# Ledger of designs, part 48: designed miniproteins, single chains, continued (4)

Each design is a single chain, and the fold is of that chain. pLDDT is the mean over its residues in the fold that is shown.

## One batch from the design tools (miniprotein)

Design m13653
Fold by ESMFold2-Fast:
Structure m13653 (fold): chain A 95 residues (1-95)
Amino acid sequence: SPLQKLLDLLNDTSQRIFDSTSNEEVLEILKEFVEEVKKLAEETGDKMLELFAERAEEIYRWLEENKDRLTPEQMRYEAIGRLYDAYLEALKEDA
């Protein structure tokens, strides 16, 4: 399913974020993730992927606005947690 493909990409991205050493690196990883999800949405025509891309971009903006206030540990946890929350909300809408 489109949600399974998103989960696979999300799991890979979350590992990259977990292994990151700075808030700037988290933002770069997340920016790449948003672009990959947008590409998948465009190639598949999937509206859930398109909506998730919008939510991921909102998460990116929030993290960018807060990057100077968050420790590296907080940045990683906020990024990963918010992305999985967005995925779980997508699952509820698909059910």
Scores: mean pLDDT 85

Design m13654
Fold by ESMFold2-Fast:
Structure m13654 (fold): chain A 65 residues (1-65)
Amino acid sequence: SALEKEAERLRKELSELTGEPVEVRVEGDRIIVELSHSDEFRRGLAEGVVLILSSVTGKVEVREV
């Protein structure tokens, strides 16, 4: 599905940009992005990338772990 394809893309792009593995998965009609560190710079970068890369109609949620 388009949602799964977008999640896969976000996982790759965010992991590349942060230099760390980033978990991205689909839950129902939502894409969940989990950040393993609350570095404000990296969080802002990840949020910015999500806004730029996501073209899927649906809710994207960022969760801190």
Scores: mean pLDDT 67

Design m13655
Fold by ESMFold2-Fast:
Structure m13655 (fold): chain A 82 residues (1-82)
Amino acid sequence: SMELVEKALELGKRLGEAGEDELAKKAALLSHRIEEAVKAGTLSEEQKREIEELLEKAEEALRKGDFETVRESLDKAMALLK
């Protein structure tokens, strides 16, 4: 859904504001891939739930300054997409 695209874009914005340019670019790429999957109708309900959980985990990790967990969560979310 578009809510996942918005969450990924917001995460990328916050990462950029924190000076984490590489992670911000990764989050932006994830948002584009989610949008493509939504438009193509290829994103299952299971994938939506897992991506949402991973984005929430990344947002929590960002609040704690745990950029390694942010990276791992983004990489795992991207791996769920083609």
Scores: mean pLDDT 86

Design m13656
Fold by ESMFold2-Fast:
Structure m13656 (fold): chain A 69 residues (1-69)
Amino acid sequence: MEQKIVDESKAKVAEKIKKDGLLSGKEMQAILEDTRNRAKAAGLSEAQVRKVVLEVSVHIAELQLELIK
């Protein structure tokens, strides 16, 4: 369940970057908030929700760094 939410969020990030380029802070926040809400709705614990959101956040940062360079 955790991995599915992470994978789906990563796919959404990749699609937005392909369409719009670099994500704004507001767009990043919206994706992370959606990811958190989906994880909570799936019945994940607070620790699991934090882990999922952190993994997606790191992935966004990595992709943004690649786009800058």
Scores: mean pLDDT 79

Design m13657
Fold by ESMFold2-Fast:
Structure m13657 (fold): chain A 73 residues (1-73)
Amino acid sequence: EELIKKAGELRAEAASLRTQADNLMKQAADYAKKGTPEDVKKALELGKQANAYRTQADALEAESDKLIAEAEK
């Protein structure tokens, strides 16, 4: 049952990354609304970081799904 435990840990990490990505996207939207060139640049940087976190979360979820499939056989 260690595979199920590891899958749960990966899912928790993925959920944390998605929450962080959502927070970064909210910050990016707030910067974009301010409309200055510097604020727009910050919005783009935050958006890139959010996308990176989402990609990482997707990978962790895929690994978690694989471990669950192996555990259930």
Scores: mean pLDDT 85

Design m13658
Fold by ESMFold2-Fast:
Structure m13658 (fold): chain A 74 residues (1-74)
Amino acid sequence: SMEVEEGSAVFTELLQTDPALRAAIDAVLAALPADASGVEILDRIEAVFLAYVKDPETREKIRLWVEHMKELVA
């Protein structure tokens, strides 16, 4: 669960410190169909984060966090 905790902390910090990233996530969520699955939502969120985040270590933490969250919503 350390990877989940680290990914969650990174996710929260990025959303608090990057208004453009937060706006991009909000736009993606607003554009999703009302019947979008949790997995589909997580895939779109992951794509936005990975487009913004260039650091390999942070990207890996985001990927692992999203993978874990997909298991919880599947």
Scores: mean pLDDT 76

Design m13659
Fold by ESMFold2-Fast:
Structure m13659 (fold): chain A 82 residues (1-82)
Amino acid sequence: MAGTEGGREAARRLAEGGGRGGAIGASAAAIGSAAAYFTGGEEEERREAARGSEGGARGARRGGDEEAARLGEEGARRAAAA
């Protein structure tokens, strides 16, 4: 059963470590949720980079990578609210 032992061992280590700091387990769930939002932002940025000039996309990446993720999150939230 591939992935069962490895995943369970990791979960067990987290459960044991989480006994002292349950925040680790809670953080894992939060990270999973955040990853879903970043996926949307990454797709938009990828499409723009592929279509636009590589030079311009490089400049945007320096400070735009975090801003693009935030913008994508805001857009997704507005769309979900609509």
Scores: mean pLDDT 49

Design m13660
Fold by ESMFold2-Fast:
Structure m13660 (fold): chain A 89 residues (1-89)
Amino acid sequence: PLSKEEAKKKAEEDLKQAKEGAKEVVEVRKDKDTREGAIRYTGAALRAIGSGYGAVLNAKHVGEEEAKKMAKEAEEYLKKAGLNVKLPA
C-alpha cells in the first residue's frame, strides 16, 4: 500500500495529467469531426477523465477532504473542456 505522502504525490501528478488532458481536449475539439481529430479528441478525453479518476482514488488514501478537493478541481477543468463528468469522491 502507498504511504499517505506517496498517495498525495500520485494524486497531484494525476490531477496535473487531468488538467493537461482537458487543455488538449479544448485544443483539438475544433477538429473532432475529422478522422484524425476524432482520434486525438478521444485520446485526450480518455487521458483527462482517467487521470481525474486516478487523482480522486489516490487522494482517498490521504483522506475524504483531499478526495473531495481533487474531485472538485478535476471536475472544474473537465467542465471547462466540455466534459461533464462526476468523479467518485
Scores: mean pLDDT 83

Design m13661
Fold by ESMFold2-Fast:
Structure m13661 (fold): chain A 73 residues (1-73)
Amino acid sequence: KDKQSQDTAKQIRDQSLKDGSSQAGVDAGQHTVLHMGKTQSPSEAAKQASKALKDMGDDKGAKSSEKISKKLS
């Protein structure tokens, strides 16, 4: 559901900021989660956001998103 995706995006953002990620990388991860739609679990959405952040070169953001994915599973 949309609210779950938004909550997941917020958790990724907050965790990435704590881990020292750039705001741009955090925003990209959040955008990816919101665009994954209703067919994916919040945990799966966070896992895909982690992959997208890594592809953008934000390893800290990717690691933060992976931690959130594990927390939500």
Scores: mean pLDDT 68

Design m13662
Fold by ESMFold2-Fast:
Structure m13662 (fold): chain A 133 residues (1-133)
Amino acid sequence: SALLKLKALAVAGKLAGEKGIDNVSVEEVASEAGVSVGTAKEAVNLVKLILNRKPLPANVKPLEIVAAVSGYAEGLGLSDVTIGLIKRLILETPDEDLQKVTLEVVDLLEELKNGKITEGELVEKLKERLASI
């Protein structure tokens, strides 16, 4: 169950990066991830909370955030180096700061998506934030 949820989160994130979260169907995520519609719906809902800057569920796991956000970065066409930095930043973040750091990373990814920063500038900002942990 947990592994299938992570797979669904990565697929939902990737599709959201490629075409926007509002264009991601639960059925598409279920089919591509090979999971139940219920698991796909949970994954799409968590990706929506993350991208819309809503409060994260109290029981959310760091690996679930990693799957969703790194999937989103992959969907945006980012390099493996950039995705690796995002994964490391989230995993090295204390639980108490997980929501704050997730919001910071998503804000940077949206600035990149909107052409406000380059991937090089994103990498430097991620390195600076990682050094502060």
Scores: mean pLDDT 91

Design m13663
Fold by ESMFold2-Fast:
Structure m13663 (fold): chain A 100 residues (1-100)
Amino acid sequence: SAERERLVAEELARIERMLALAGEEAVAAALRAMLYRRAGDEAAAEEAIASLPRPEDREAVRTLLEAAERGLGEEELSERERELIERLAAQERRTLAVLK
């Protein structure tokens, strides 16, 4: 629905502002892609992935999203994918620590 799209956009803007303060542009783009996929907007997710400056980061995010859809475990992840997950988890922890 249009209302759901508006709420997703507002939440994305909030997350992007928090991550920008931390200087994590690539992490912000990855979270944006994940949220768009969760909302069912595949086109917006692909555009967010394409915004990442490093080709290896774009491939890692795409592979992670596909792995999440299939329910793959950590053992199937590449070194770059593990690094990106660790960055995302670390940034989420920092954000939660500030908001508490």
Scores: mean pLDDT 60

Design m13664
Fold by ESMFold2-Fast:
Structure m13664 (fold): chain A 99 residues (1-99)
Amino acid sequence: MTEEEKRIRDETLGNALRAGSLAQEAAEKYGDKEFLDTVAEAVGAALRTGTREHLELVKKMTEYLQKALEDPSKGKEYMEQAKKIAEELVRRAREELAA
């Protein structure tokens, strides 16, 4: 593993842990328990692929989760954006791992 690959992995792990915590709070607040499974698959996929593109998607998902908790008036809208990013992460990782 290169120094760059280590950096991407460590940043992805840190963002994955934060995303998991935020997703749990958001799922409890908005009553979407299935969302937790989707986020878990998405962060697992990002960790397995180890690309910068996957890291950036995890960061973006995490930002929407934080916004959903900070602004309840738009919370469901931000949750839907986070869910779309999580689904995209899983789809992209499946394509990369199949190669």
Scores: mean pLDDT 79

Design m13665
Fold by ESMFold2-Fast:
Structure m13665 (fold): chain A 97 residues (1-97)
Amino acid sequence: SAAEYERLKKRYDELLKEITEFARKGVENLSDEEKEALVERGVALVRELLANGFLREAVIILNGLLTLFPNHPRVLALREEVLAEHPELRDMIYIPE
């Protein structure tokens, strides 16, 4: 529905802004609880975006999480989950060197 799209778009815009700011500033000043909360929010949003067919937006948030938390077990598990469900997204997903 239009209302579901607007809700999901707002969550996407808000989290993308936060991820972009943390990519610039670094995450070192976040507590472990704040880092885990950000990862949990990002994982939930990526799953909802994929379920609603917003593949590009899902990849953008996933790549943001991989940039902020390249070694986080939940972020790496989400990457493997997305690649298993959508192998066509492999070339769009950030793979750390």
Scores: mean pLDDT 86

Design m13666
Fold by ESMFold2-Fast:
Order: structure tokens, then sequence, then C-alpha cells
Structure m13666 (fold): chain A 68 residues (1-68)
């Protein structure tokens, strides 16, 4: 199961304009990552969305998917 931070990050990505495919892929990726690393990325995405950097949040999600 996803942590509260990881679930919040997925919701924030969708609100920022991420496609349903990207959100689903990001959720799947977080489930395979070490818990500490997934939580760190999730928090960074949340901080970017809260700062209004929606493009940065989407790019970080895409980079996270590409780094495997």
Amino acid sequence: SLSSDQLAAARALKEAGASDELVRAFIAKMRTMPEAEATRVAREILELVLAGDHEGAIRLAEETLASA
C-alpha cells in the first residue's frame, strides 16, 4: 500500500495536469522503489505543486520513471 505522502503526491500530479497514464505509472513505480526514496520523491513533488511549479512536478515524475 502507498503511504499518505505517496498517495498525496499522486493526487497532486493529477491536479497539476499529469495524464492518467503518468499518474498510474508513477504509482506503480513508487510501489517498486525503496520506501525512503519513494517518500522523498513524493514530498519533492508535493513541494513543487504547492509552490505552483506544476511543470517541474510532472518532469520529476517522468525522470523518476526513466531512472530504472
Scores: mean pLDDT 83

Design m13667
Fold by ESMFold2-Fast:
Structure m13667 (fold): chain A 95 residues (1-95)
Amino acid sequence: ELDEVLEALTRLMAEAYRAAAEEDRALLEKSRAERLAKTKDPKERELIEALWRALVEGDAEALRRALELLAELSGYSLEELEELLREEYREWERL
């Protein structure tokens, strides 16, 4: 189920973020701040913020919201993005 995949991915992302060196986390925070400063589209800003919550807080609902926003911005359907995410997760499980 998608919810289980999102929970697993956000947990993995949050664990990776916490395990990262302090310098790497600082670079990610700086990159996010710079992207937000240059982005004027409110939906793109919301996407950046939702992805950040998913990464840092392990927020599965934030990742779901990010997928919805990405579908709207990219022209992909939510179903297409879900399948791409499931394929990516299966690939990671094989590694």
Scores: mean pLDDT 77

Design m13668
Fold by ESMFold2-Fast:
Structure m13668 (fold): chain A 80 residues (1-80)
Amino acid sequence: MLSEEEKEELKKALLEIAEENPDATIFEAIRKLEKEGKLQELLKKLREGMSKLPLDEVEELLSKPATEENITELLEKVSK
């Protein structure tokens, strides 16, 4: 599971993608990090955490705009 430090690192990386791509959803920001080969181990842990959540909740969270509030909500829910 993601530690608090790993959550903060993922949040910063996703927010950097969102700053360059202001219309991006959280899903699109994650996809861009995967394509760039960044934080692959943390993205794997994120996907493992998401697999433990209800599918409808994951889809709702990932479809939200990649804002600090929305990214924080996703990371809090997956890293318990």
Scores: mean pLDDT 82

Design m13669
Fold by ESMFold2-Fast:
Structure m13669 (fold): chain A 75 residues (1-75)
Amino acid sequence: MDAEKLRELLRKGASDEEIEELLEKGELGLSGLRAFLEEKLRRGVNPKGAQGGLKALEWIENKKSLEERREELEK
């Protein structure tokens, strides 16, 4: 969904600045942000920052899954 939109924009030659603007407007969700950070990491553009962002997103997703599983176990 959002990751696919990001890939389509990159395929059409959208600049990193255009993608950053879409992220700031919230038009790309967490999956879009993840895909953008992965692309930056792949290109070697600010790899430390991209790795940090990806880890933060992974922790957020992991926390949500753990909370949902905890609720199911209490049942």
Scores: mean pLDDT 69

Design m13670
Fold by ESMFold2-Fast:
Structure m13670 (fold): chain A 86 residues (1-86)
Amino acid sequence: MAEEAAKKAEEYAKRGDAEGAARAAEEAGEAAVKAGDEEGSRAAARAALYASKAATRAGDGESAHRASEAGARGAAPGAGAGAAPP
């Protein structure tokens, strides 16, 4: 699921569709959270990278922000699952 969304993000990025890439990155992040595994987290990070690159190319700050948020969400597996405080 997350890998599929990452492929969508890459395709949208190649087309110069920053908004589509950002939306796909959001899907990848959500899928990574549901999966709770490193594979999904890596896919979400890739999707966010593609979306961020497309947004930078397009000068689209809103899509860049969405991509960053999606990447942060997906790249922190188990963030709410009993991580010990420092």
Scores: mean pLDDT 74

Design m13671
Fold by ESMFold2-Fast:
Structure m13671 (fold): chain A 113 residues (1-113)
Amino acid sequence: GFSEEEKENIRKILLLTNPNATEEDIQKIINFFESLDQNHDGILSPEELQPLLDMFDLDKDGKLDREDLKLLIKKIFGVELSDEQIDYLLSKSVLPDGSFDWRKLLETLLEIL
């Protein structure tokens, strides 16, 4: 499950992008990532990432690119990031095998917000 530190990171991100974010909003984000991360290692494999890409009508090749991540951040956190910010997030959160480290995403998103 999520650590208390990871829950606080989600809370901080949501409050920076939506000052009226509730505990229910935070819990929905946590539940969403936990539902995708079937082995609870903080990493989404390309196969685990596919339902997320399908949900947002994103690129269907199983790889998270700049436009996919930009749309994902906008849909989940309500913030529109620059291409430079998205490229930085990708460099920290997308692994060489195409898997997605959503824990690193949350840490890096707090760094740039």
Scores: mean pLDDT 72

Design m13672
Fold by ESMFold2-Fast:
Structure m13672 (fold): chain A 93 residues (1-93)
Amino acid sequence: AGAERAIEAVRRIKELTEKIYKEHPSVDKELVEKAKEYADQAIEALRAGDFETARRYLVKAAKYAIEIAKQAGDSEAIEEVNRLTKEALEALD
């Protein structure tokens, strides 16, 4: 189902964010915490069936994850976040 697929994509964005911070601890910790916070809020909204709220928090989580990846110089991570974000949004349609 679309919600389960979207949840998995958001979980992968969160895991990627945590991995980048572990490998590049000079990355802005505030951005890391925001990305994780919005990812968790997106997952909870998806579980509740609130897809409008989920889309909003997913986009916010992705924005901060991309900024973190840019600070780390990780172009592959930027591409992966964009891919996962698209996958999650398409799964909700």
Scores: mean pLDDT 88

Design m13673
Fold by ESMFold2-Fast:
Structure m13673 (fold): chain A 81 residues (1-81)
Amino acid sequence: SFEELKADVVAKAEEAIDGLEALANSLDLSPEQRAQVDAGIAELRANLDKIKAAKSLEELQKAANEFLITARRLGELLLKL
C-alpha cells in the first residue's frame, strides 16, 4: 500500500540521516566545516518532513528524489573533509 511504502521510505531516510550525522561526528571538523555539515543535515531533515507530508505516490517520489540529491551532496562534502 501507499502507507506501507511511505513508512518504509521514512524509516530509510531517518537511518540515512543518522548515518551521515554519525560520520560527521567521527571527523575532526573546524567550526566552519561543522556549519556546512549542519546546514546539509538541516536540509535533509526538511526533505524528510516533505516525505512525511506526502499525500500521493507522486508527492512521495518527488520528496524522496529531493532527499537523495541532498544526501548525495552532503556525502560528497563529508568525503572531502
Scores: mean pLDDT 89

Design m13674
Fold by ESMFold2-Fast:
Structure m13674 (fold): chain A 79 residues (1-79)
Amino acid sequence: TVLTSVSIKKEGDDYVIKFTLSPDVDVDEAYAAAKQALAASGIEAEVWREGDSIVVKTKASEEELNRLVQAVAAAIRAA
C-alpha cells in the first residue's frame, strides 16, 4: 500500500488535504505525481511536502475537491 491515510480539513475558505505515504515510498516520485495530477485537473492548488506526507491546499468547491482527491491519490499510487 502506497498511501497509509488521506485526511481532509476545511480551513476557512480552503481545503487542506494530507496524503500520508508508506515508509518505503519515494517521496520525490509521489510529489511529482501529485503535481502532474493537479496540473491535469485544471484546479488551482498549492502543494508541498511535509515529512512523510504530500499536502495539497485548494479553494476548490466540494465537488471539485472530491475529483481532486481521487485523481491525486490515484496518481501517487500509480507512481
Scores: mean pLDDT 80

Design m13675
Fold by ESMFold2-Fast:
Structure m13675 (fold): chain A 74 residues (1-74)
Amino acid sequence: SLDEIAAEARRAIEAGDLDTALALARRMVEQARTPEELALAESVLKAIYIAALEAGDEATVARVRELGRELRAL
């Protein structure tokens, strides 16, 4: 479920594994169909964005912005 993917993504963020978190967020964007699912995907992307900014990970910041634009275009 998307809730399980979101939980796994948040654990990856807590572990500092932003590559795994981003891959999981991409899966959420691809699978989201309801407003609630879209909001859940957006919340995970925001969490990755904040973590990437704090880590100085400019590449991950750029990828999150791209996924966020894709999500908002749905």
Scores: mean pLDDT 87

Design m13676
Fold by ESMFold2-Fast:
Structure m13676 (fold): chain A 63 residues (1-63)
Amino acid sequence: SIEASVAALEETARRLAERDAEQARKMLQDFRNAARQSEKEGLETGAQIGSASAEAAEKILAE
């Protein structure tokens, strides 16, 4: 499910941020770009996963 995918990515981003904050920020940007590209191409599921993943990563990095 999208929720399970987001939870897994959130955990991965959190662990990555602990070891490499720069790489975590890059992942966030890449996820945002991927979500936008999927939306442009009409890939609704891909856009939803990408957007949700980017939001989860941003939440982790925002504090």
Scores: mean pLDDT 69

Design m13677
Fold by ESMFold2-Fast:
Structure m13677 (fold): chain A 90 residues (1-90)
Amino acid sequence: DDEELKRRVEELAREARELAEEAKKLIEEGGSVEKVVGLLLRIVGAAVDIELLARQAKSEEVKRLAEEAAEEALELAKEVLKFLKEVEEK
């Protein structure tokens, strides 16, 4: 149901934000590029999952919430990739 979908979207959105912060911190600390890429792929995966949930929503409010959350997750992924490029270029 839409209440369950909304809760799932909120959980995935929170996970995406936490993963983005972890990735940025790892980049700042000079951590493994492979590990950063792994985190980035997980953020993109969360965005895809949220997008699929948006298509299942019956309520326009929940659908809009999910679409906005998916877009936020993709923007977080873009920010991580940009930060990685900037740090690698020194």
Scores: mean pLDDT 85

Design m13678
Fold by ESMFold2-Fast:
Structure m13678 (fold): chain A 89 residues (1-89)
Amino acid sequence: DKEKAAEAAREGGAAAAKAAAKEGSAVGAAAAGIAGAGGAFQAELAKTPEEAAKAGAEGAEAAALAAEAGGSKAGAAAGREGAKAAAEA
C-alpha cells in the first residue's frame, strides 16, 4: 500500500526529528524531517507497492542516519522503526 508506506516514512521522519530536537540537534532534526518527507513523497510517486515500500524505507532510514549524526540514539531508533513499517507496507 503506497499510502501506508508514505505514512510510515512521514511518521518515522517526524519522530526522528522530534527526538533529535529534544536532544539539542536542530540540524539533525531538520535533516531527519526532510529525509522522511522525501521518502514519503517518493513512495506516493512510486509505480508499484514494492517501489513505494522501498522509497519509504529508504527515506525513513535516511532520517534515522540524520538523527544519529546529530547525536540522537532515540531519533535513530524512531527512524528505523519507520523504515521497517514502510518496508512491511
Scores: mean pLDDT 83

Design m13679
Fold by ESMFold2-Fast:
Structure m13679 (fold): chain A 67 residues (1-67)
Amino acid sequence: MLEEAAKELVELISKVDKELAEKAKEAIENKDILGLTKVLLEIAPKMSEEERAKLEELAKKVAEGLK
């Protein structure tokens, strides 16, 4: 479940910005919650309302898993 959420999160970001998707992947691999949060703040304004809703759901699930 957590690994699936992480993959979906990175894929969602990569459709909008591949550089930010790579940074998100690195943050998740390093369990860097602060780094992941910075990526989410940067990508959110570039997304549609529907994409942001999905981003928020996936981000919460990933953050829960990283603790």
Scores: mean pLDDT 80

Design m13680
Fold by ESMFold2-Fast:
Structure m13680 (fold): chain A 99 residues (1-99)
Amino acid sequence: IEELEKEAKELEKRYNDLVTQASKLRDEAIKLYEEMVKLEEEAQKNPSTRDELEKKARELGKKAQDLFDEAGSLEHEANTLKKKADEIRKKVEQLKKEL
């Protein structure tokens, strides 16, 4: 029982770490997306630098999307760990009722 409780606690800790990491990546992606929008607006105002600014905006947009995708992957992994922790917690509860 104590070993199962320790395993559940370790999985819960990993869940929290992954959720925190995903949140940071999402915040970074939002900042890059906002910079992309500003460059697109600047490109519309300055035809002489438009192609260069549009290229930079596309690169920032791609980086933002890559970070959103990575954050989503980490959230999916975190949810899997939480489900495993919940299953272990249920097993511990059942075993405690028999003791």
Scores: mean pLDDT 85

Design m13681
Fold by ESMFold2-Fast:
Structure m13681 (fold): chain A 111 residues (1-111)
Amino acid sequence: SLTPEQEAHFRALAEELVEKYRKASEEVLEKLRELLDYIQQQLAELGEIPELPLGVLERGGVAVLLVFELLNVNKYTPPEEILEIASSIFNLSRLELLLGGQYLLERILAG
């Protein structure tokens, strides 16, 4: 349902967020690892996981990271609250946020 221009915008923002967070402090990187661990646990509980288009993964990951920034997330903010707020703001399903979040967080933390 996104235009090609909107998809390109979310892709550019995803790349900017990945570059930004790869350079983040160890304290911030640890919070992102905790978020990824939670996402991976939730995905493991679902069993059969569908393949989503790259544009949906990019949008979902951007939504999760923007809400992470918005909340000025400390170690006491539950990952579930990030997902619930992102779902509400961006009108994305929980599955799109989990898979998109995993996609971008794995790219950030693979260094």
Scores: mean pLDDT 84

Design m13682
Fold by ESMFold2-Fast:
Structure m13682 (fold): chain A 69 residues (1-69)
Amino acid sequence: SMSERWRALAAQPEIDWAEVDALAAEAVARLRSTGLPDRAIVQLVARELEEAFGIPREEAERFARSLLE
């Protein structure tokens, strides 16, 4: 489930959440192929989301972690 903060971010009209999801999924797939541990993948994906979309680091890490389930 998304947090209150994540839902507030998802309501922002300037953020394309389909693009966020696509970038995050691609980054996870790419990084998993390198043999990096899950914690490192979370940090790298969160950084990409922060840099590309301006998502706060803590929220980006929670989102990235949810993709590694």
Scores: mean pLDDT 74

Design m13683
Fold by ESMFold2-Fast:
Structure m13683 (fold): chain A 85 residues (1-85)
Amino acid sequence: DEEKKKELIELAERTLEAAMKNAVGAVFELRELKEYLKKNLEPEEAEKLIKKVEEAVEQVLRAVEAGDLEKAEKIKKEFLEELKK
């Protein structure tokens, strides 16, 4: 199931990159990611990962709003590395 893991990581990266630009883009990408997770994971696992992604997106948006692009990039990289293991 490496292909599904790759797709999940790509969607997560897209969502976090959107958050680096603006909140509106982040909402659209996050919606697509949530739908993917709901379709491809068990309900409990999907809910857990959705919460983690939402928290990461919020942290990125907060860092961007504060003008701390380095912190936003670090949050993105750390989250994506955690997904890769």
Scores: mean pLDDT 80

Design m13684
Fold by ESMFold2-Fast:
Structure m13684 (fold): chain A 87 residues (1-87)
Amino acid sequence: SMEEYEKMKEEIRELAERLAELVKELREAQRNNAPQSEIDKLRKEIEEVAEEIEKKVRELAERMGINLGVAMQEMLEILSEIFEKTE
């Protein structure tokens, strides 16, 4: 349904925004020579969120009967937009 599709896209967008914020925090931590423990924690959180995004995109494609390539393209567009805004 359109409602289910919109909800799943919103969940992916929220995860993408969190990913962009974590990447920004990692860049700032590295620039400021933060403790290795802080850098390692941020890297782990980035990896976990990225894995959740991939899982959600695959689930969206399967559940909605959308071609995986189309779902991946929409995800890349969302990520690109969010990363451009998160400086």
Scores: mean pLDDT 80

Design m13685
Fold by ESMFold2-Fast:
Structure m13685 (fold): chain A 63 residues (1-63)
Amino acid sequence: LTLTVNGVPQASEEEFLEALEKAKPGDVITAMEGGRVVASVTIEPGDTRSAEEILAELLEKAR
């Protein structure tokens, strides 16, 4: 499973969480498996979800 922020693959879960803390409204977060997007979350204006909550939502959609 590969996690991306605006199509940029993150090298580790720690780097992914750091990228999510810097995310702004309109940013697209995806989980990819075998070169296919299996889950996607878009950051909305006023989104109060933590980086860990966004990761959990993305992983739930990917299963």
Scores: mean pLDDT 79

Design m13686
Fold by ESMFold2-Fast:
Structure m13686 (fold): chain A 90 residues (1-90)
Amino acid sequence: PLDFETRTATLGPAGSVVTLGPFDFKGRKSALIMVAPSGLFIGVERGKAATVERDGVRVTVAPDGSVTIENLDPNIPAQPVTVTVITEKP
């Protein structure tokens, strides 16, 4: 079965950065990270960094499980963002 951890923050206008976490991957080897409203999905191995950029948003997962979201699009105003980390349950 899957485990879900969700956190929400406000991402500011273009050039703004918000960091959520670090998320606890519960000792699992990998996690799937979902970012709303952008609809980004990023697979990450525990202890590894990963970056995905799409639709004017850059999402970076640090080796410690921190998730950083950057607004790159001057046409996207400040808005709530939600990060969901999906891991396999024990």
Scores: mean pLDDT 78

